# Ledger of designs, part 9: designed miniproteins, single chains, continued (5)

Each design is a single chain, and the fold is of that chain. pLDDT is the mean over its residues in the fold that is shown.

## One batch from the design tools (miniprotein)

Design m16282
Fold by ESMFold2-Fast:
Structure m16282 (fold): chain A 86 residues (1-86)
Amino acid sequence: MAAEEEAKKKGEEKLKEFEERLQQMMDEFEEVLKLGEDVEGALETFKQLVEYMIEQLKEDPEVTKKAKELAEEALKKMEELVEKKK
């Protein structure tokens, strides 16, 4: 009961931090796209950083699952931006 409530709050906090960091990384990536540099290399770095962040959440399967869904959505959006910039 108390452990479930505490776990839920910690999970929500970690997901919020993950979402904020993911959004920050997306904003930084859009700036790289504007500069016209190695955007594919930047996308690969973005993927690696996202995977690292998800790995930090591995002790909470529910948080990890939701984080992966958010990451997939963000990665698809970034890949579309790269494709459009070709």
Scores: mean pLDDT 75

Design m16283
Fold by ESMFold2-Fast:
Structure m16283 (fold): chain A 68 residues (1-68)
Amino acid sequence: SKEIEEREALKKAGFSDEEIETYLQIRAARDAGLTLEEIAKALGLSPEEVQRLLDKYDEVLKKIEEEK
C-alpha cells in the first residue's frame, strides 16, 4: 500500500523508525487541526524540530517525484 511504500522510502532516505513514527503522528495531528506548536508540545519536541521533520519529508518526496 501507499503507507508501506512511504515508510520504506523514508527509511531508505535516512529516517529512523522512530522519526517515521513521529512524522506520521505529526501528520495525523496536523490533519486533526492542531497547530505546529501544539504538535510539538504533545510530542515533546520544539516547533523547529517538527518543522525539520516536515522539511526532511518534503525533500524525500521531491526526490521520489523527480526520479519518477
Scores: mean pLDDT 77

Design m16284
Fold by ESMFold2-Fast:
Structure m16284 (fold): chain A 60 residues (1-60)
Amino acid sequence: MEIELIEVDGKRYAIATDGDLTVVLDVTDMSDEEAIEAARKALEEKKKAKAELEKQEAAL
């Protein structure tokens, strides 16, 4: 898992990528540590949602 913090026009974004999954969060009001944790949590939630969807569509 890779997490990048970027700044564009006074706004900060956290970009988390793991394989084919990417999440982008507006973290303008967050510290670097908070931004990284928020991005990681969002990516883990997205992974869980994808796994549940695949499990529902296939008999495993």
Scores: mean pLDDT 76

Design m16285
Fold by ESMFold2-Fast:
Structure m16285 (fold): chain A 93 residues (1-93)
Amino acid sequence: EKEKIIKEMAKLFEEVIEASEEVVELAKKKGVEEEVREKLDEIFTKITLEGAKILKELEEEKKKTLELLLEETKKLTKKLLEEIEKLKKELEK
């Protein structure tokens, strides 16, 4: 069901936004907001470029389905959350 897949993708994006906001709030308290926002930009740029490449490959192979898009989105979201968590731990040191 398309609506269910779209809802799951929206939830994944919401999780990334919330994790990013938490790290920015921590950075504000430590007076390093600018540095942390720059690092978040680097992380997002890297993952976005990786995602764009995957989407292009799926489209070229005519394998682009909502199910495959969700699967790849889950993988990219997990990688994003892991990088954000690393950044949070570095701020706590």
Scores: mean pLDDT 80

Design m16286
Fold by ESMFold2-Fast:
Structure m16286 (fold): chain A 85 residues (1-85)
Amino acid sequence: SIEESNKLAKEAGEKLRSIEGSLGAQGLGGILYWNSETLNLTPEQLAEAAENGIKQIEADERTSEEGKEKAIKILKELAEKAKKI
């Protein structure tokens, strides 16, 4: 449901925003949080956004390897949970 999708996006966004020293992950977290309050993404759209986010984080040369690992883990969990709702 959209309600479950919004909850997952908000929780993942808050986790990404808490990653210190990773402006890319923090920025993506802000976008996911904003989407949860304004765009009402479907579960399919949320899963796609999470998978696209993984690609963006992997390509971000300014984020530390530890920050990338944390962000990618959060986004993978988000994509898996979104596919189940």
Scores: mean pLDDT 78

Design m16287
Fold by ESMFold2-Fast:
Structure m16287 (fold): chain A 77 residues (1-77)
Amino acid sequence: IEELVDELGTLASFQVSPEKVEELARAALEAAKDPAKADEVRRLLQEGLDSVRANINDPEKVEAIVEELTERLKELA
């Protein structure tokens, strides 16, 4: 999970603010504290990473992906 957060944060940092990247990381790590949620967190992070990679040249889409993923992770926590 930490490796996925790190990779996603690095890619997202090209298009979104450091504050939003930090919020995403905190939400993911908080949700991952519950072992029952760990598989869902990994799935969401992998899907998010794949989506950011596919849309890396579209700042608005990357920001929307990061914001939606952060909200879903907060709901999961």
Scores: mean pLDDT 81

Design m16288
Fold by ESMFold2-Fast:
Structure m16288 (fold): chain A 85 residues (1-85)
Amino acid sequence: MVFELTLPDGTKVLLEIEDGKIVSVKINGKEVEFEYLGEPNAVKFTAPDGRVYALKILSLTEDSAVVRVVDLDTGESFILTAKRV
């Protein structure tokens, strides 16, 4: 399943999730490198503007995901809803 979310900087992120695991992260249609943060549902990645984010899936349905995003440069934290696309 693929979910789209918008980061605080306006960047759109596509998350590919298989069985509760993040298996791909795409920004503007391009796959980006990510690393797991000790859990299959928690990752760190870099946005096109150079900002680094940590993201964790808090809940997942077939149509939506609730995620926590932390801007690792500023320390700001956001709860966002990603929608299935």
Scores: mean pLDDT 81

Design m16289
Fold by ESMFold2-Fast:
Structure m16289 (fold): chain A 90 residues (1-90)
Amino acid sequence: KVEEALKSFEDSLKGLEEYLDRLAAVDPAGAQAFRDETVAKLKSLIDEAKKLYEEGNKEEATKVYIEGRNFADRAIGRALSALRRAQAAA
């Protein structure tokens, strides 16, 4: 359960990084601003989930990992939209 939620979160993070790398190739400033905002939030969620897991609250840790995955998936959508706009302008 917790492992599946963490794996899903990690997969979404990897996808986000790939889109941000592509965005950086066409809009470096936009990609950096996006990374700064997104990384701060994702790091906060990772730290919270790890703390809950270490405290034995696996159910709540699982919820935080799911929240992180949902946040990362929304961020991927935003990054993809930004990439499409930058490519259309190029």
Scores: mean pLDDT 78

Design m16290
Fold by ESMFold2-Fast:
Structure m16290 (fold): chain A 68 residues (1-68)
Amino acid sequence: MKLGDSGPEVKEAQELLRRFGYDLEVDGVYDEAAREAVIGFQRRFGLPEDGVIDEEARAAMERLLAAL
């Protein structure tokens, strides 16, 4: 998932980011606000700050939430 993407997978990623405390809309559109939240998440967890969520990154987010 990257800037300009849309759909149910983007909506799921937005819901995960909100559970980590990032303030964004769950509208299913990967916009600039969603990209900034992803970069903030990547910085917080020591990941490359590219603003992209692949399937592996999404699975890691779900596992991290379960560990909190």
Scores: mean pLDDT 75

Design m16291
Fold by ESMFold2-Fast:
Structure m16291 (fold): chain A 91 residues (1-91)
Amino acid sequence: MKVTVEVYYEDGKVEKFVIEAETADTATAFAIMLIWEAMKYDGADVKVEFEGDVKESKEMAERIAKAGESLGYEAEVKVEGEKTFVELKRK
């Protein structure tokens, strides 16, 4: 599974990470770890995009949404065509 994590900093900087893993669970675990690291440093907004099976991607996106909410983010899960993504915004 391919997962893209984009971190949007308040100063306009953007960091992009691409995770390619054999399983959705592994890719999702790494994405959550990157979100946790971003939160520890400056609490930037995060967007996670899943490429692959829509049902599996949506289930993984919901897991990231819950993890983000536990860290103080507002989470929104969206499905647009063949892409699934979750947006995490600071309150």
Scores: mean pLDDT 77

Design m16292
Fold by ESMFold2-Fast:
Structure m16292 (fold): chain A 77 residues (1-77)
Amino acid sequence: MEEEKKLLEIAKNSKDEETIVQAATYLILNSKDKEVQLEAARILLEKSKNPEVQEAARDYLKEHFPDDPRAKELLAL
């Protein structure tokens, strides 16, 4: 949990897009905390300009959070 919070802060505060994408992608794939996964997906959708990364984040939200109101908000972007 603590390591996940640290990675989330890196994803939110890093100035390097590659670092942001790597940290957020790691959290989506490896975290068991739904709140962390949702926030990481938001970071990818907002900060990555790579369409493949954005599509992967959207697919993840659609598959794992189809009825979550926060995920629905992110998917509407």
Scores: mean pLDDT 77

Design m16293
Fold by ESMFold2-Fast:
Structure m16293 (fold): chain A 65 residues (1-65)
Amino acid sequence: SEASKFSAAGILLIEVENLGAEVVEIKDKFIKLRVDESNPEAIAAAEEFKEIMEELGLEVEVEVV
C-alpha cells in the first residue's frame, strides 16, 4: 500500500541521513539531498529513497558532490 511505502521511505530517509546524506531543501512534494561521491552506501540509499518517493508523486533530487 502507499501508506506502507511512505512509512518505509521515512525510515530510509533517516538511514540515508545517518550514512552522511544532507537534506538541503524541503518543499511541498520536493526534497533535495546531497551526498558525498566517496560514500556509495549513502548514494545507493538516496537513490532508493528517490525511487520510492517519486512513485508516491513526490520529486526528489539527489546531488552527488
Scores: mean pLDDT 80

Design m16294
Fold by ESMFold2-Fast:
Structure m16294 (fold): chain A 61 residues (1-61)
Amino acid sequence: APSAAMQAMLDAMLARGKALGLEDQVQALVAQITAAIAAGDMDTARQLVSDLSDLLGAAAG
């Protein structure tokens, strides 16, 4: 299971994605990150968090 801090971060990213009109893409990435964490695949989880951060950064710029 994700840590409380990780869950709070993912929830904040989802809220930001909704505000930017990217809720579907952000929800898909958050679901994949959560699945990777549940599987113990922290390398994949880190890569997906990076991808999500890049998506939100591109949309905000």
Scores: mean pLDDT 80

Design m16295
Fold by ESMFold2-Fast:
Structure m16295 (fold): chain A 79 residues (1-79)
Amino acid sequence: SLTSFSASDARALAINLGLKLKKGKEEPFAQFLQKYVDQGKEDVLGGRLTFYLGLPEKSIEELAYLLGVPVNTIQPFFV
């Protein structure tokens, strides 16, 4: 099913991923996630995030790789 991301959902997701959002970046991150879903990649997003959660070492670089985007696309959202 198609998912809709709020700023609150994006914040909760970041926390679950072990990441800290910069103040004021909750909405931009929610919009990024929503565009990913709107591109028909909801199942891909879910699978890649599940894989990321299972990694022994987690990094922004690995998350970017799994999401298929450059690091500079997601790095600005996080502390």
Scores: mean pLDDT 79

Design m16296
Fold by ESMFold2-Fast:
Structure m16296 (fold): chain A 102 residues (1-102)
Amino acid sequence: MKEKEEEFEKLVDEIVKLMQRYVDAKLAGKPEEEIRKIELEIFQVLNRAAKLGFDLDKLNEAVSKKLDELIAQETDPERQALLKEVKENVKSYFELLKKILE
């Protein structure tokens, strides 16, 4: 149904934008407190998705696919490494949230 597909795509885009903000903040040498705030914002979006009844496995798959495309296009080795790092961190957040909801 069209509205749920649009809402799902918006959630994927919001998570990916926050992941890019994490990478940019780390590359800029931002303090740990700012990095933790971005991580908390990511976790809050995942919690919102769960409350809306979205499948967390499908959401994780869609986010991971977009990150893999960004990683493949990235020419800066440092930025590529941080994109891989945030991908693994967000995967861990999905797994943690699934355990909390059990």
Scores: mean pLDDT 85

Design m16297
Fold by ESMFold2-Fast:
Structure m16297 (fold): chain A 55 residues (1-55)
Amino acid sequence: SPVDELVRQMIELSQQSSKQLEEGIKRGDWDGVRKIQEDMGKQLQQMQQQIQQLL
């Protein structure tokens, strides 16, 4: 299912972003952390819109 494919991509993005956020926090790279959060939010919003169009 195209929806299942997008859900899998969202889970993978979430896991990858969590690792990047943890590393940024450990280094005290708060600007990097903010950028990751912004980019993650945009990607998740786009995927949610794609899912809504398929339902």
Scores: mean pLDDT 83

Design m16298
Fold by ESMFold2-Fast:
Structure m16298 (fold): chain A 94 residues (1-94)
Amino acid sequence: SEAVLEMAREIQQAIAEAAARVEREGATEELVLEVLRELLERAAEAAERAGLSEAAELFRKAVEALERGDLETAARLAEEGVALLAEAVAAVLA
């Protein structure tokens, strides 16, 4: 449970850093895509460390889809990964 909460904190920090970077540098398509890729990679690593290997795999597949320009598949896979993270956090807090 501690590992899941640490993962949540790490991902929250990564999102805050990503938002600050976009605000500082300006929201171009290229920067937004780079920031999303980096966020998905960080989420995959954090999920793996927390023992959430299925969520980590979904985020890694989302990165692959994003790199191919398949934004619809990337979004769907990222949403599935986030849902697994939310369930894990909820289970710790229950």
Scores: mean pLDDT 86

Design m16299
Fold by ESMFold2-Fast:
Structure m16299 (fold): chain A 83 residues (1-83)
Amino acid sequence: SGKEEDYKVYEELLEEAKKLGLTENQLRAALNMLNSTKSEEELEKMKALLTPELQKALDLVESYSEEDRKRIENAIKLEVENK
């Protein structure tokens, strides 16, 4: 099912984040920033205000395709829904 693939992509992101010393909350913050800031100018302003860890998180999630980011968001939603 699509849920299994969504979780697999999310797990891969978490493994890469762990290598960089990033938390799940920092990844969620970075994803929210990308989804909320639709303009390049707004994104650059946000990056200037971020801690080095959040900048790394944002760069990591930006490295994923739009499709993979949707899968990650779906995995997070499914985790919340199944609690």
Scores: mean pLDDT 75

Design m16300
Fold by ESMFold2-Fast:
Structure m16300 (fold): chain A 71 residues (1-71)
Amino acid sequence: LSQQIQQARERLRGSTRPEDALQAAGDLGQLYSPLATKLFNEALKEVGDDFEGRERASQIAAQALQEQLQQ
């Protein structure tokens, strides 16, 4: 998944035509959405599914997503 995200970023960066850039951006968005959902659900299992738990899970998921994107 992280490799696919990096490849999509490289395609977006290297795109010289608007159509190719839009396709790469769309692919990147699709990869981000499932990963973010997965990370949030895993964090919820750890902290619990109440108001404070959901807030904490969102923070944990955001941090984990940033780490995945850097690798």
Scores: mean pLDDT 67

Design m16301
Fold by ESMFold2-Fast:
Structure m16301 (fold): chain A 90 residues (1-90)
Amino acid sequence: SDAEVEKAVEEALERMKKQKSGMEAYDAAVATARELAEKQSSVADGLAALARMFELATERMLAAKDEKERQLWSFVGAGALAVAAELMEA
């Protein structure tokens, strides 16, 4: 659901802000995207949730006023794409 995706996007942002490096922030985004996908009832539903996560992250990235915020949203989007690629090969 959209509410579940919005919650996952917010959880990713909170987890990323607690990290000390960009790599750790990216890993947190990937982990959150994977958790979102694994909660879905099918691979198709997982891919749909990840596509929505990427869309929402892109919207927030484009609306961001500072470079650090843009970077965090880019990690959320990239994490969603990374997990989607993993699911497509399964």
Scores: mean pLDDT 85

Design m16302
Fold by ESMFold2-Fast:
Structure m16302 (fold): chain A 60 residues (1-60)
Amino acid sequence: EVDRDLREVARILGVSVSTVRRMSLKELQDLALQSGENGTPENLELSRHLGRLIKARIEK
């Protein structure tokens, strides 16, 4: 699950999976906030994947 969410966030943002893996919890939360403000289909998908990644980071 986490690997899929990492790949999808990387694809939507146009960055590498390793870039997403290096993002802090704060950076992921900031991206989720920014994606929620635009409301495009890509941003809605990004928000869903970021929400799962944030939960995984908190739950460890």
Scores: mean pLDDT 77

Design m16303
Fold by ESMFold2-Fast:
Parts: sequence; structure tokens; C-alpha cells
Structure m16303 (fold): chain A 95 residues (1-95)
Amino acid sequence: NPEEEERKRKIEIGRLLRVRLLHEQTTRVLDAELAEGRDTPLVRLAREEGREAAVLRAIAEMLGTSEEEVRERLAKLREPEVQEEIEAYEKELLK
């Protein structure tokens, strides 16, 4: 069913875009908090588990999912074919 497959693909693209946005935003928040010398839960987590682990945990909590699911979606976002598909989708949304 082409319509059902297209719908499922749009949902997955939306999930990938959300993970990308949250990764960019959470990384910027962590970098700003570190630069300001703040002692936030995110900064404490980064000191204990490392910067990337802290970002993955924060995104997982925000989405109500697992760090593994976030990591898998971030890995998909690094695939060239997925990046090209997302860029095409974003160009259509900007109409």
C-alpha cells in the first residue's frame, strides 16, 4: 500500500527531525551552561558520564524513550541517503 508506506515514512522522518533538533538544542544548552560555570543536572551528568551520554539521556527523557532508540536515530541521521531525503523533505516544508 503506497499511501500507508508514505505515511509511515513521513512519521519516521518527523521523528528523525525531532531527534536532530533536540540534539542540536541540548548540545547548545550544555555548552552554554558549561561556559557560564553553571551546576545544572545536565552539567553534572556530563561530568559523570561524558558530554554525549548526557545529551542522549536528556533527549531520551524529553521524548519518553530509551537512549538506545535516540542513538539509533542519530546513527540514521549520519547516513548520506537519509540526509538527502531529509533535505528534500525540508525544502518541501519551506513552501
Scores: mean pLDDT 83

Design m16304
Fold by ESMFold2-Fast:
Structure m16304 (fold): chain A 80 residues (1-80)
Amino acid sequence: SMDDILAELERARARFDRTGSDEDRQALLEAVSRGMDAMSPEQQQQVQQQVTQTFQAQDLSGDQAVRTMADIVIDVLRQQ
């Protein structure tokens, strides 16, 4: 369910924020991918718009980029 996907994403994000490990980074990226795949076309468009705007404004890279991407996906999934 969407609630299960959101819960997985939130857990993966919190774990990566706590540990910073390569394993938890990979788990977070996989959770983000599953969240994106479960989205409606409208939600996918919202993510693309927010990602483009945020990354252009903030010059994000590395772990900060991964966290920011996850936050955008979580936010869009919550807005339903």
Scores: mean pLDDT 83

Design m16305
Fold by ESMFold2-Fast:
Structure m16305 (fold): chain A 67 residues (1-67)
Amino acid sequence: MQALEDIRIHLKEHFKGEEAEAYERMARTLRSAVEVGNDGMSEEGREGLRRLAEQLEEEARKLREKE
């Protein structure tokens, strides 16, 4: 879960008040990377990126539910 933790730290420091938007943006970027048809990416790599995107989407949803 290192990538998610690094993202959380970064967003807390640099995107105060815009964390949900930042999480959503990052999740879209990761999903796009998986779906672009990069046949050189391992299945474990694809699963890792999908899991991270899902976690970022969940964090964004939790933040929006409080708004």
Scores: mean pLDDT 72

Design m16306
Fold by ESMFold2-Fast:
Structure m16306 (fold): chain A 77 residues (1-77)
Amino acid sequence: SEELKEKAIEAIKEGNDVEAIKYVRQLAHEGDIEGVEEVLKYAREQGRENVAKAAEKAIDFARNPVDDREGTRAALA
């Protein structure tokens, strides 16, 4: 979980948005919303819009998994 957060941040540093988004999704799937929030903050600081959007969706879904009829399903185990 913490390792996935570190990998996401490293991917952002390398400019690899695809890998960063992959790690964000894995963090969300494991229920590590705190890790997703940290990656979101870093992505915004680095101007990585696609990564920030992916993290925002993961956080929103975790907080409102049953209230939204449209969107991706829960990243919960």
Scores: mean pLDDT 75

Design m16307
Fold by ESMFold2-Fast:
Structure m16307 (fold): chain A 73 residues (1-73)
Amino acid sequence: SLFDTDGDGVISREELMAHRDDPILDVFDKNGDGYLSDEEIDEMIKLADFDGDGVIDEKEWQFLLNSGEWRSR
Protein backbone atom coordinates (compact mmCIF):
# COMPACT_ATOMS: atom_id res chain seq x y z
CA SER A 1 0.00 0.00 0.00
CA LEU A 2 1.14 3.54 -0.71
CA PHE A 3 0.21 4.44 2.87
CA ASP A 4 2.29 1.59 4.34
CA THR A 5 5.65 3.30 3.84
CA ASP A 6 7.45 0.89 6.20
CA GLY A 7 6.09 -2.19 4.37
CA ASP A 8 5.39 -3.86 7.72
CA GLY A 9 1.72 -4.58 7.00
CA VAL A 10 0.39 -1.93 9.38
CA ILE A 11 -0.43 1.74 8.85
CA SER A 12 0.42 4.07 11.71
CA ARG A 13 -1.07 7.47 12.50
CA GLU A 14 2.15 9.08 11.26
CA GLU A 15 1.86 7.31 7.89
CA LEU A 16 -1.75 8.51 7.52
CA MET A 17 -0.68 12.06 8.39
CA ALA A 18 2.00 11.88 5.68
CA HIS A 19 -0.73 11.13 3.10
CA ARG A 20 -3.59 13.22 4.50
CA ASP A 21 -3.80 15.36 1.34
CA ASP A 22 -4.20 12.31 -0.92
CA PRO A 23 -7.47 12.55 -2.93
CA ILE A 24 -8.23 8.87 -2.20
CA LEU A 25 -8.96 9.97 1.39
CA ASP A 26 -11.47 12.69 0.37
CA VAL A 27 -14.32 10.52 1.76
CA PHE A 28 -12.82 10.96 5.26
CA ASP A 29 -12.32 14.73 4.85
CA LYS A 30 -15.29 16.20 6.73
CA ASN A 31 -14.01 19.76 6.25
CA GLY A 32 -13.71 19.31 2.46
CA ASP A 33 -10.42 21.24 2.27
CA GLY A 34 -8.47 18.35 0.71
CA TYR A 35 -6.58 17.63 3.95
CA LEU A 36 -7.40 15.38 6.87
CA SER A 37 -7.15 17.10 10.24
CA ASP A 38 -5.55 15.29 13.18
CA GLU A 39 -9.06 14.74 14.57
CA GLU A 40 -10.29 13.21 11.28
CA ILE A 41 -7.26 10.88 11.15
CA ASP A 42 -7.87 9.80 14.76
CA GLU A 43 -11.55 9.15 13.95
CA MET A 44 -10.59 7.11 10.87
CA ILE A 45 -8.11 5.03 12.91
CA LYS A 46 -10.81 4.49 15.57
CA LEU A 47 -13.18 3.14 12.89
CA ALA A 48 -10.62 1.01 11.01
CA ASP A 49 -8.65 -0.21 14.06
CA PHE A 50 -10.86 -3.18 14.90
CA ASP A 51 -8.39 -4.55 17.50
CA GLY A 52 -7.83 -1.21 19.31
CA ASP A 53 -4.02 -1.19 19.05
CA GLY A 54 -3.78 2.29 17.54
CA VAL A 55 -2.66 1.11 14.10
CA ILE A 56 -4.53 -0.03 10.99
CA ASP A 57 -3.41 -3.35 9.58
CA GLU A 58 -3.15 -3.82 5.80
CA LYS A 59 -6.34 -5.91 5.76
CA GLU A 60 -8.40 -3.17 7.46
CA TRP A 61 -6.90 -0.53 5.16
CA GLN A 62 -7.67 -2.51 1.99
CA PHE A 63 -11.28 -2.89 3.17
CA LEU A 64 -11.63 0.88 3.57
CA LEU A 65 -10.06 1.61 0.17
CA ASN A 66 -12.17 -1.03 -1.62
CA SER A 67 -15.43 0.33 -0.15
CA GLY A 68 -14.58 3.89 -1.25
CA GLU A 69 -16.52 5.09 1.80
CA TRP A 70 -15.81 4.00 5.36
CA ARG A 71 -19.56 4.29 6.15
CA SER A 72 -20.68 2.03 3.29
CA ARG A 73 -21.13 -1.56 4.48
Scores: mean pLDDT 62

Design m16308
Fold by ESMFold2-Fast:
Structure m16308 (fold): chain A 69 residues (1-69)
Amino acid sequence: SAEAAANRAAVEKVKAEVLKNNATEATVEVTIAGKKSSVYIQAPTVEELLEKLDRLLRALEAVLARLAA
């Protein structure tokens, strides 16, 4: 769906910014059922932040798949 593609693009963009800046915190704008929200994520290391971002994307994809069923 367009929302799934937009959420993936948003997470991938934030992951790229995290890697570029060696950041340990990030905010991702996500859309579910037409509603936008901001998710703030913090971790002790860049590697752990990237793992949390991957988990967020997996959770978003699971929710959107359930809503499409």
Scores: mean pLDDT 83

Design m16309
Fold by ESMFold2-Fast:
Structure m16309 (fold): chain A 64 residues (1-64)
Amino acid sequence: MEELREQAERAHEEGERAEAEGRYSEATHFYLVSAILYKELGDEESVREAVAKAVAALRRARAQ
C-alpha cells in the first residue's frame, strides 16, 4: 500500500509539472494514472481531485 501511494503521488507530481510546462495532454495522462492508483488505495477524495485535474487539463489540451 505504501509503495502504491508513492506511485500515485509521483504521477500527480508529474501531472502538475507537465501542466506548469503547458503540456496538457501529458498532464491529463499523469492525472489519470494518479486517479487509478488512488482508486486502488480506496482514497475517494484523491480520486475526485485527480479526475477533476485530468478533465481540466484535457479541456486545455483540446483548446490548443
Scores: mean pLDDT 85

Design m16310
Fold by ESMFold2-Fast:
Structure m16310 (fold): chain A 76 residues (1-76)
Amino acid sequence: IQELLKRAEEGVRRLEEAVAAGDRAATQEAIRELSRVLSELTKKLNETTDPQEKEQLQKAIQRLQDAIARGERALG
């Protein structure tokens, strides 16, 4: 899950950079990438039995949902 958490962090950074630059195409691509990562994190959450891992995944999922919402608002 470390790789997925790292990918989530990098995806949020890219989204924030694209939004700050006013780059609509880059913002849309960042949202698509974060949506894919969100799907993978949700799948891992359903498969894991480790309570600590579940907590990390839940926090990452919430953070990605918030980031995607911010990105979508920037596009509107």
Scores: mean pLDDT 83

Design m16311
Fold by ESMFold2-Fast:
Structure m16311 (fold): chain A 94 residues (1-94)
Amino acid sequence: SLTPLTPAQRAEEDAVLDRALELSRKYKAGEATPEEKQELVRLADYLLNYGVHVWRTRPEELAEVLEAAAGAYSDLNQLTKAFMFRLAARELRR
């Protein structure tokens, strides 16, 4: 696309990452509900597919979210998705 991201789109990605990071911390503490685990993987999937702004500006925080989402996918016995999310997190830390 020739159209750059708007300030509103960048702010939306930042807000999604902040929420996903909050859920990631709950998950790591063993305090996430099944519904919160589902929200975490949904938000992480959104950021993986559309989070161009946060991928470039907040890669370490995004990597933490993707690692937590991979753990949540493993808990759901979705091992292929867990593997893919761990690979994406490693790519961000290069």
Scores: mean pLDDT 86

Design m16312
Fold by ESMFold2-Fast:
Structure m16312 (fold): chain A 68 residues (1-68)
Amino acid sequence: SAAEAARRRAAAGLAGEILDLEAKDPQAGAKKLEEVRAASPEDGALVEEAMRAGREQRETREASLAAA
């Protein structure tokens, strides 16, 4: 549904922000994820899944750049 797609898109955006935050300050990133889970366990799960996918994409991209 459009609402589900919008939720996933919002979760993906927030996941990117948390991944960027974790790169600079791991504790701040973990705290932000905990706040999302506390506010909405469902959104927290979506963000965690998006973060996993985002990490894989970033690792693949960095590996490709390092190999060039």
Scores: mean pLDDT 81

Design m16313
Fold by ESMFold2-Fast:
Structure m16313 (fold): chain A 97 residues (1-97)
Amino acid sequence: MELVPVRLLIRVTGGDAATLQTGDRIIGKLTVGDEVYPAAGVVVDAERGLVEVRTLLPSEEYGKSLVGKEVTLVGTNTRTGTPVELRGVIERAEAEA
């Protein structure tokens, strides 16, 4: 089954959150349940702990089913060049064109 591009809004609840600045880009992997997906994240509001992640999921409906679930984002902050691990909750899911 072909993966579809989906945009997720994540509210960060833990991990390396204190090192983030609005506009930071994080390239890595998103773990939700037992599954791991590619992730390209942008910190949209560091004070509120909001990160927008572009990923590839089995469907838009699957993405919407993840709202309220806990996730882990592990990657590299491209501004600092350092590895980061963030824990959060998916607040929104939207299909990308």
Scores: mean pLDDT 84

Design m16314
Fold by ESMFold2-Fast:
Structure m16314 (fold): chain A 58 residues (1-58)
Amino acid sequence: VRAELAAFARSLGAPEFLPTALATYEGFLSLGFDERTALAWAKLVLEEDARAARRRAE
């Protein structure tokens, strides 16, 4: 799972958002969601963060 999120973050060119994606995954697990659902939400958050970062000017 960590390796999958790390690979996904690298594929988006946004490895800096991996810690946030991992925190999202762990948060959903702590709320009682299954691993598949938690992973899907972590990936969604990572995609949104990467897209927002590309749109924002520094």
Scores: mean pLDDT 76

Design m16315
Fold by ESMFold2-Fast:
Structure m16315 (fold): chain A 64 residues (1-64)
Amino acid sequence: LTYSNLVKAYASLGKFDEAEKVLQEAEKKVEEKLKPKLSAEEYVAAKLSLIGDREDLELLKQQA
């Protein structure tokens, strides 16, 4: 997802607050706007992508 690249870009620049805001926006969009329009498969894929982005962000925070 486009959000994944943006989260990683901000995190790589040490802008963890910006990365967190991007991730929160993506999570909110999936739950509020996309969930009722997505199939179960699409919803699971979106959630897994967001979980991966959050785990990547936490790893980058630990390396900083």
Scores: mean pLDDT 75

Design m16316
Fold by ESMFold2-Fast:
Structure m16316 (fold): chain A 63 residues (1-63)
Amino acid sequence: MSIRERAVALAREIGFTELTMANLARRLGVSRATLHRHIRDKADLLRLLVDEAVKELKEIVLG
């Protein structure tokens, strides 16, 4: 799995409001620099979460 996929999964498990970029990097077992190469900031992480939620809803609603 990519760092982006694992980050989305962790944000969903922990909750976006409680999660920081530092905590995310620690939980993924990567440096903050490595994390920033894949996810620029918390707003970018939110974008990924929204895109994944839209994909899931599309699969359920539209088939």
Scores: mean pLDDT 77

Design m16317
Fold by ESMFold2-Fast:
Structure m16317 (fold): chain A 66 residues (1-66)
Amino acid sequence: LQNAANRIANLLLEGNLDLLSKAYMGLLLEQQAVDPEVKDPNDYPEALNVKKGEVYQTYKDLQTLL
C-alpha cells in the first residue's frame, strides 16, 4: 500500500525537517554570537540545502522499499 507508506515517509520527513531546522538555527545562533559578520541564513544556504537533500534521500529510500 504505497499511499500508507508515503504518508509514513512524509511524517518522518516532516519530523526530520523540524529537527534539522532546529539544529541549523542553533548553529546560526552560535555562529552569530561568535562571528558578528554572520547575520542571516544567506551565509549558510548550502548547508540548509545539503540537510534537505539528506532528508529527501531518506524519503526516496523509503519509497524504493515499496
Scores: mean pLDDT 52

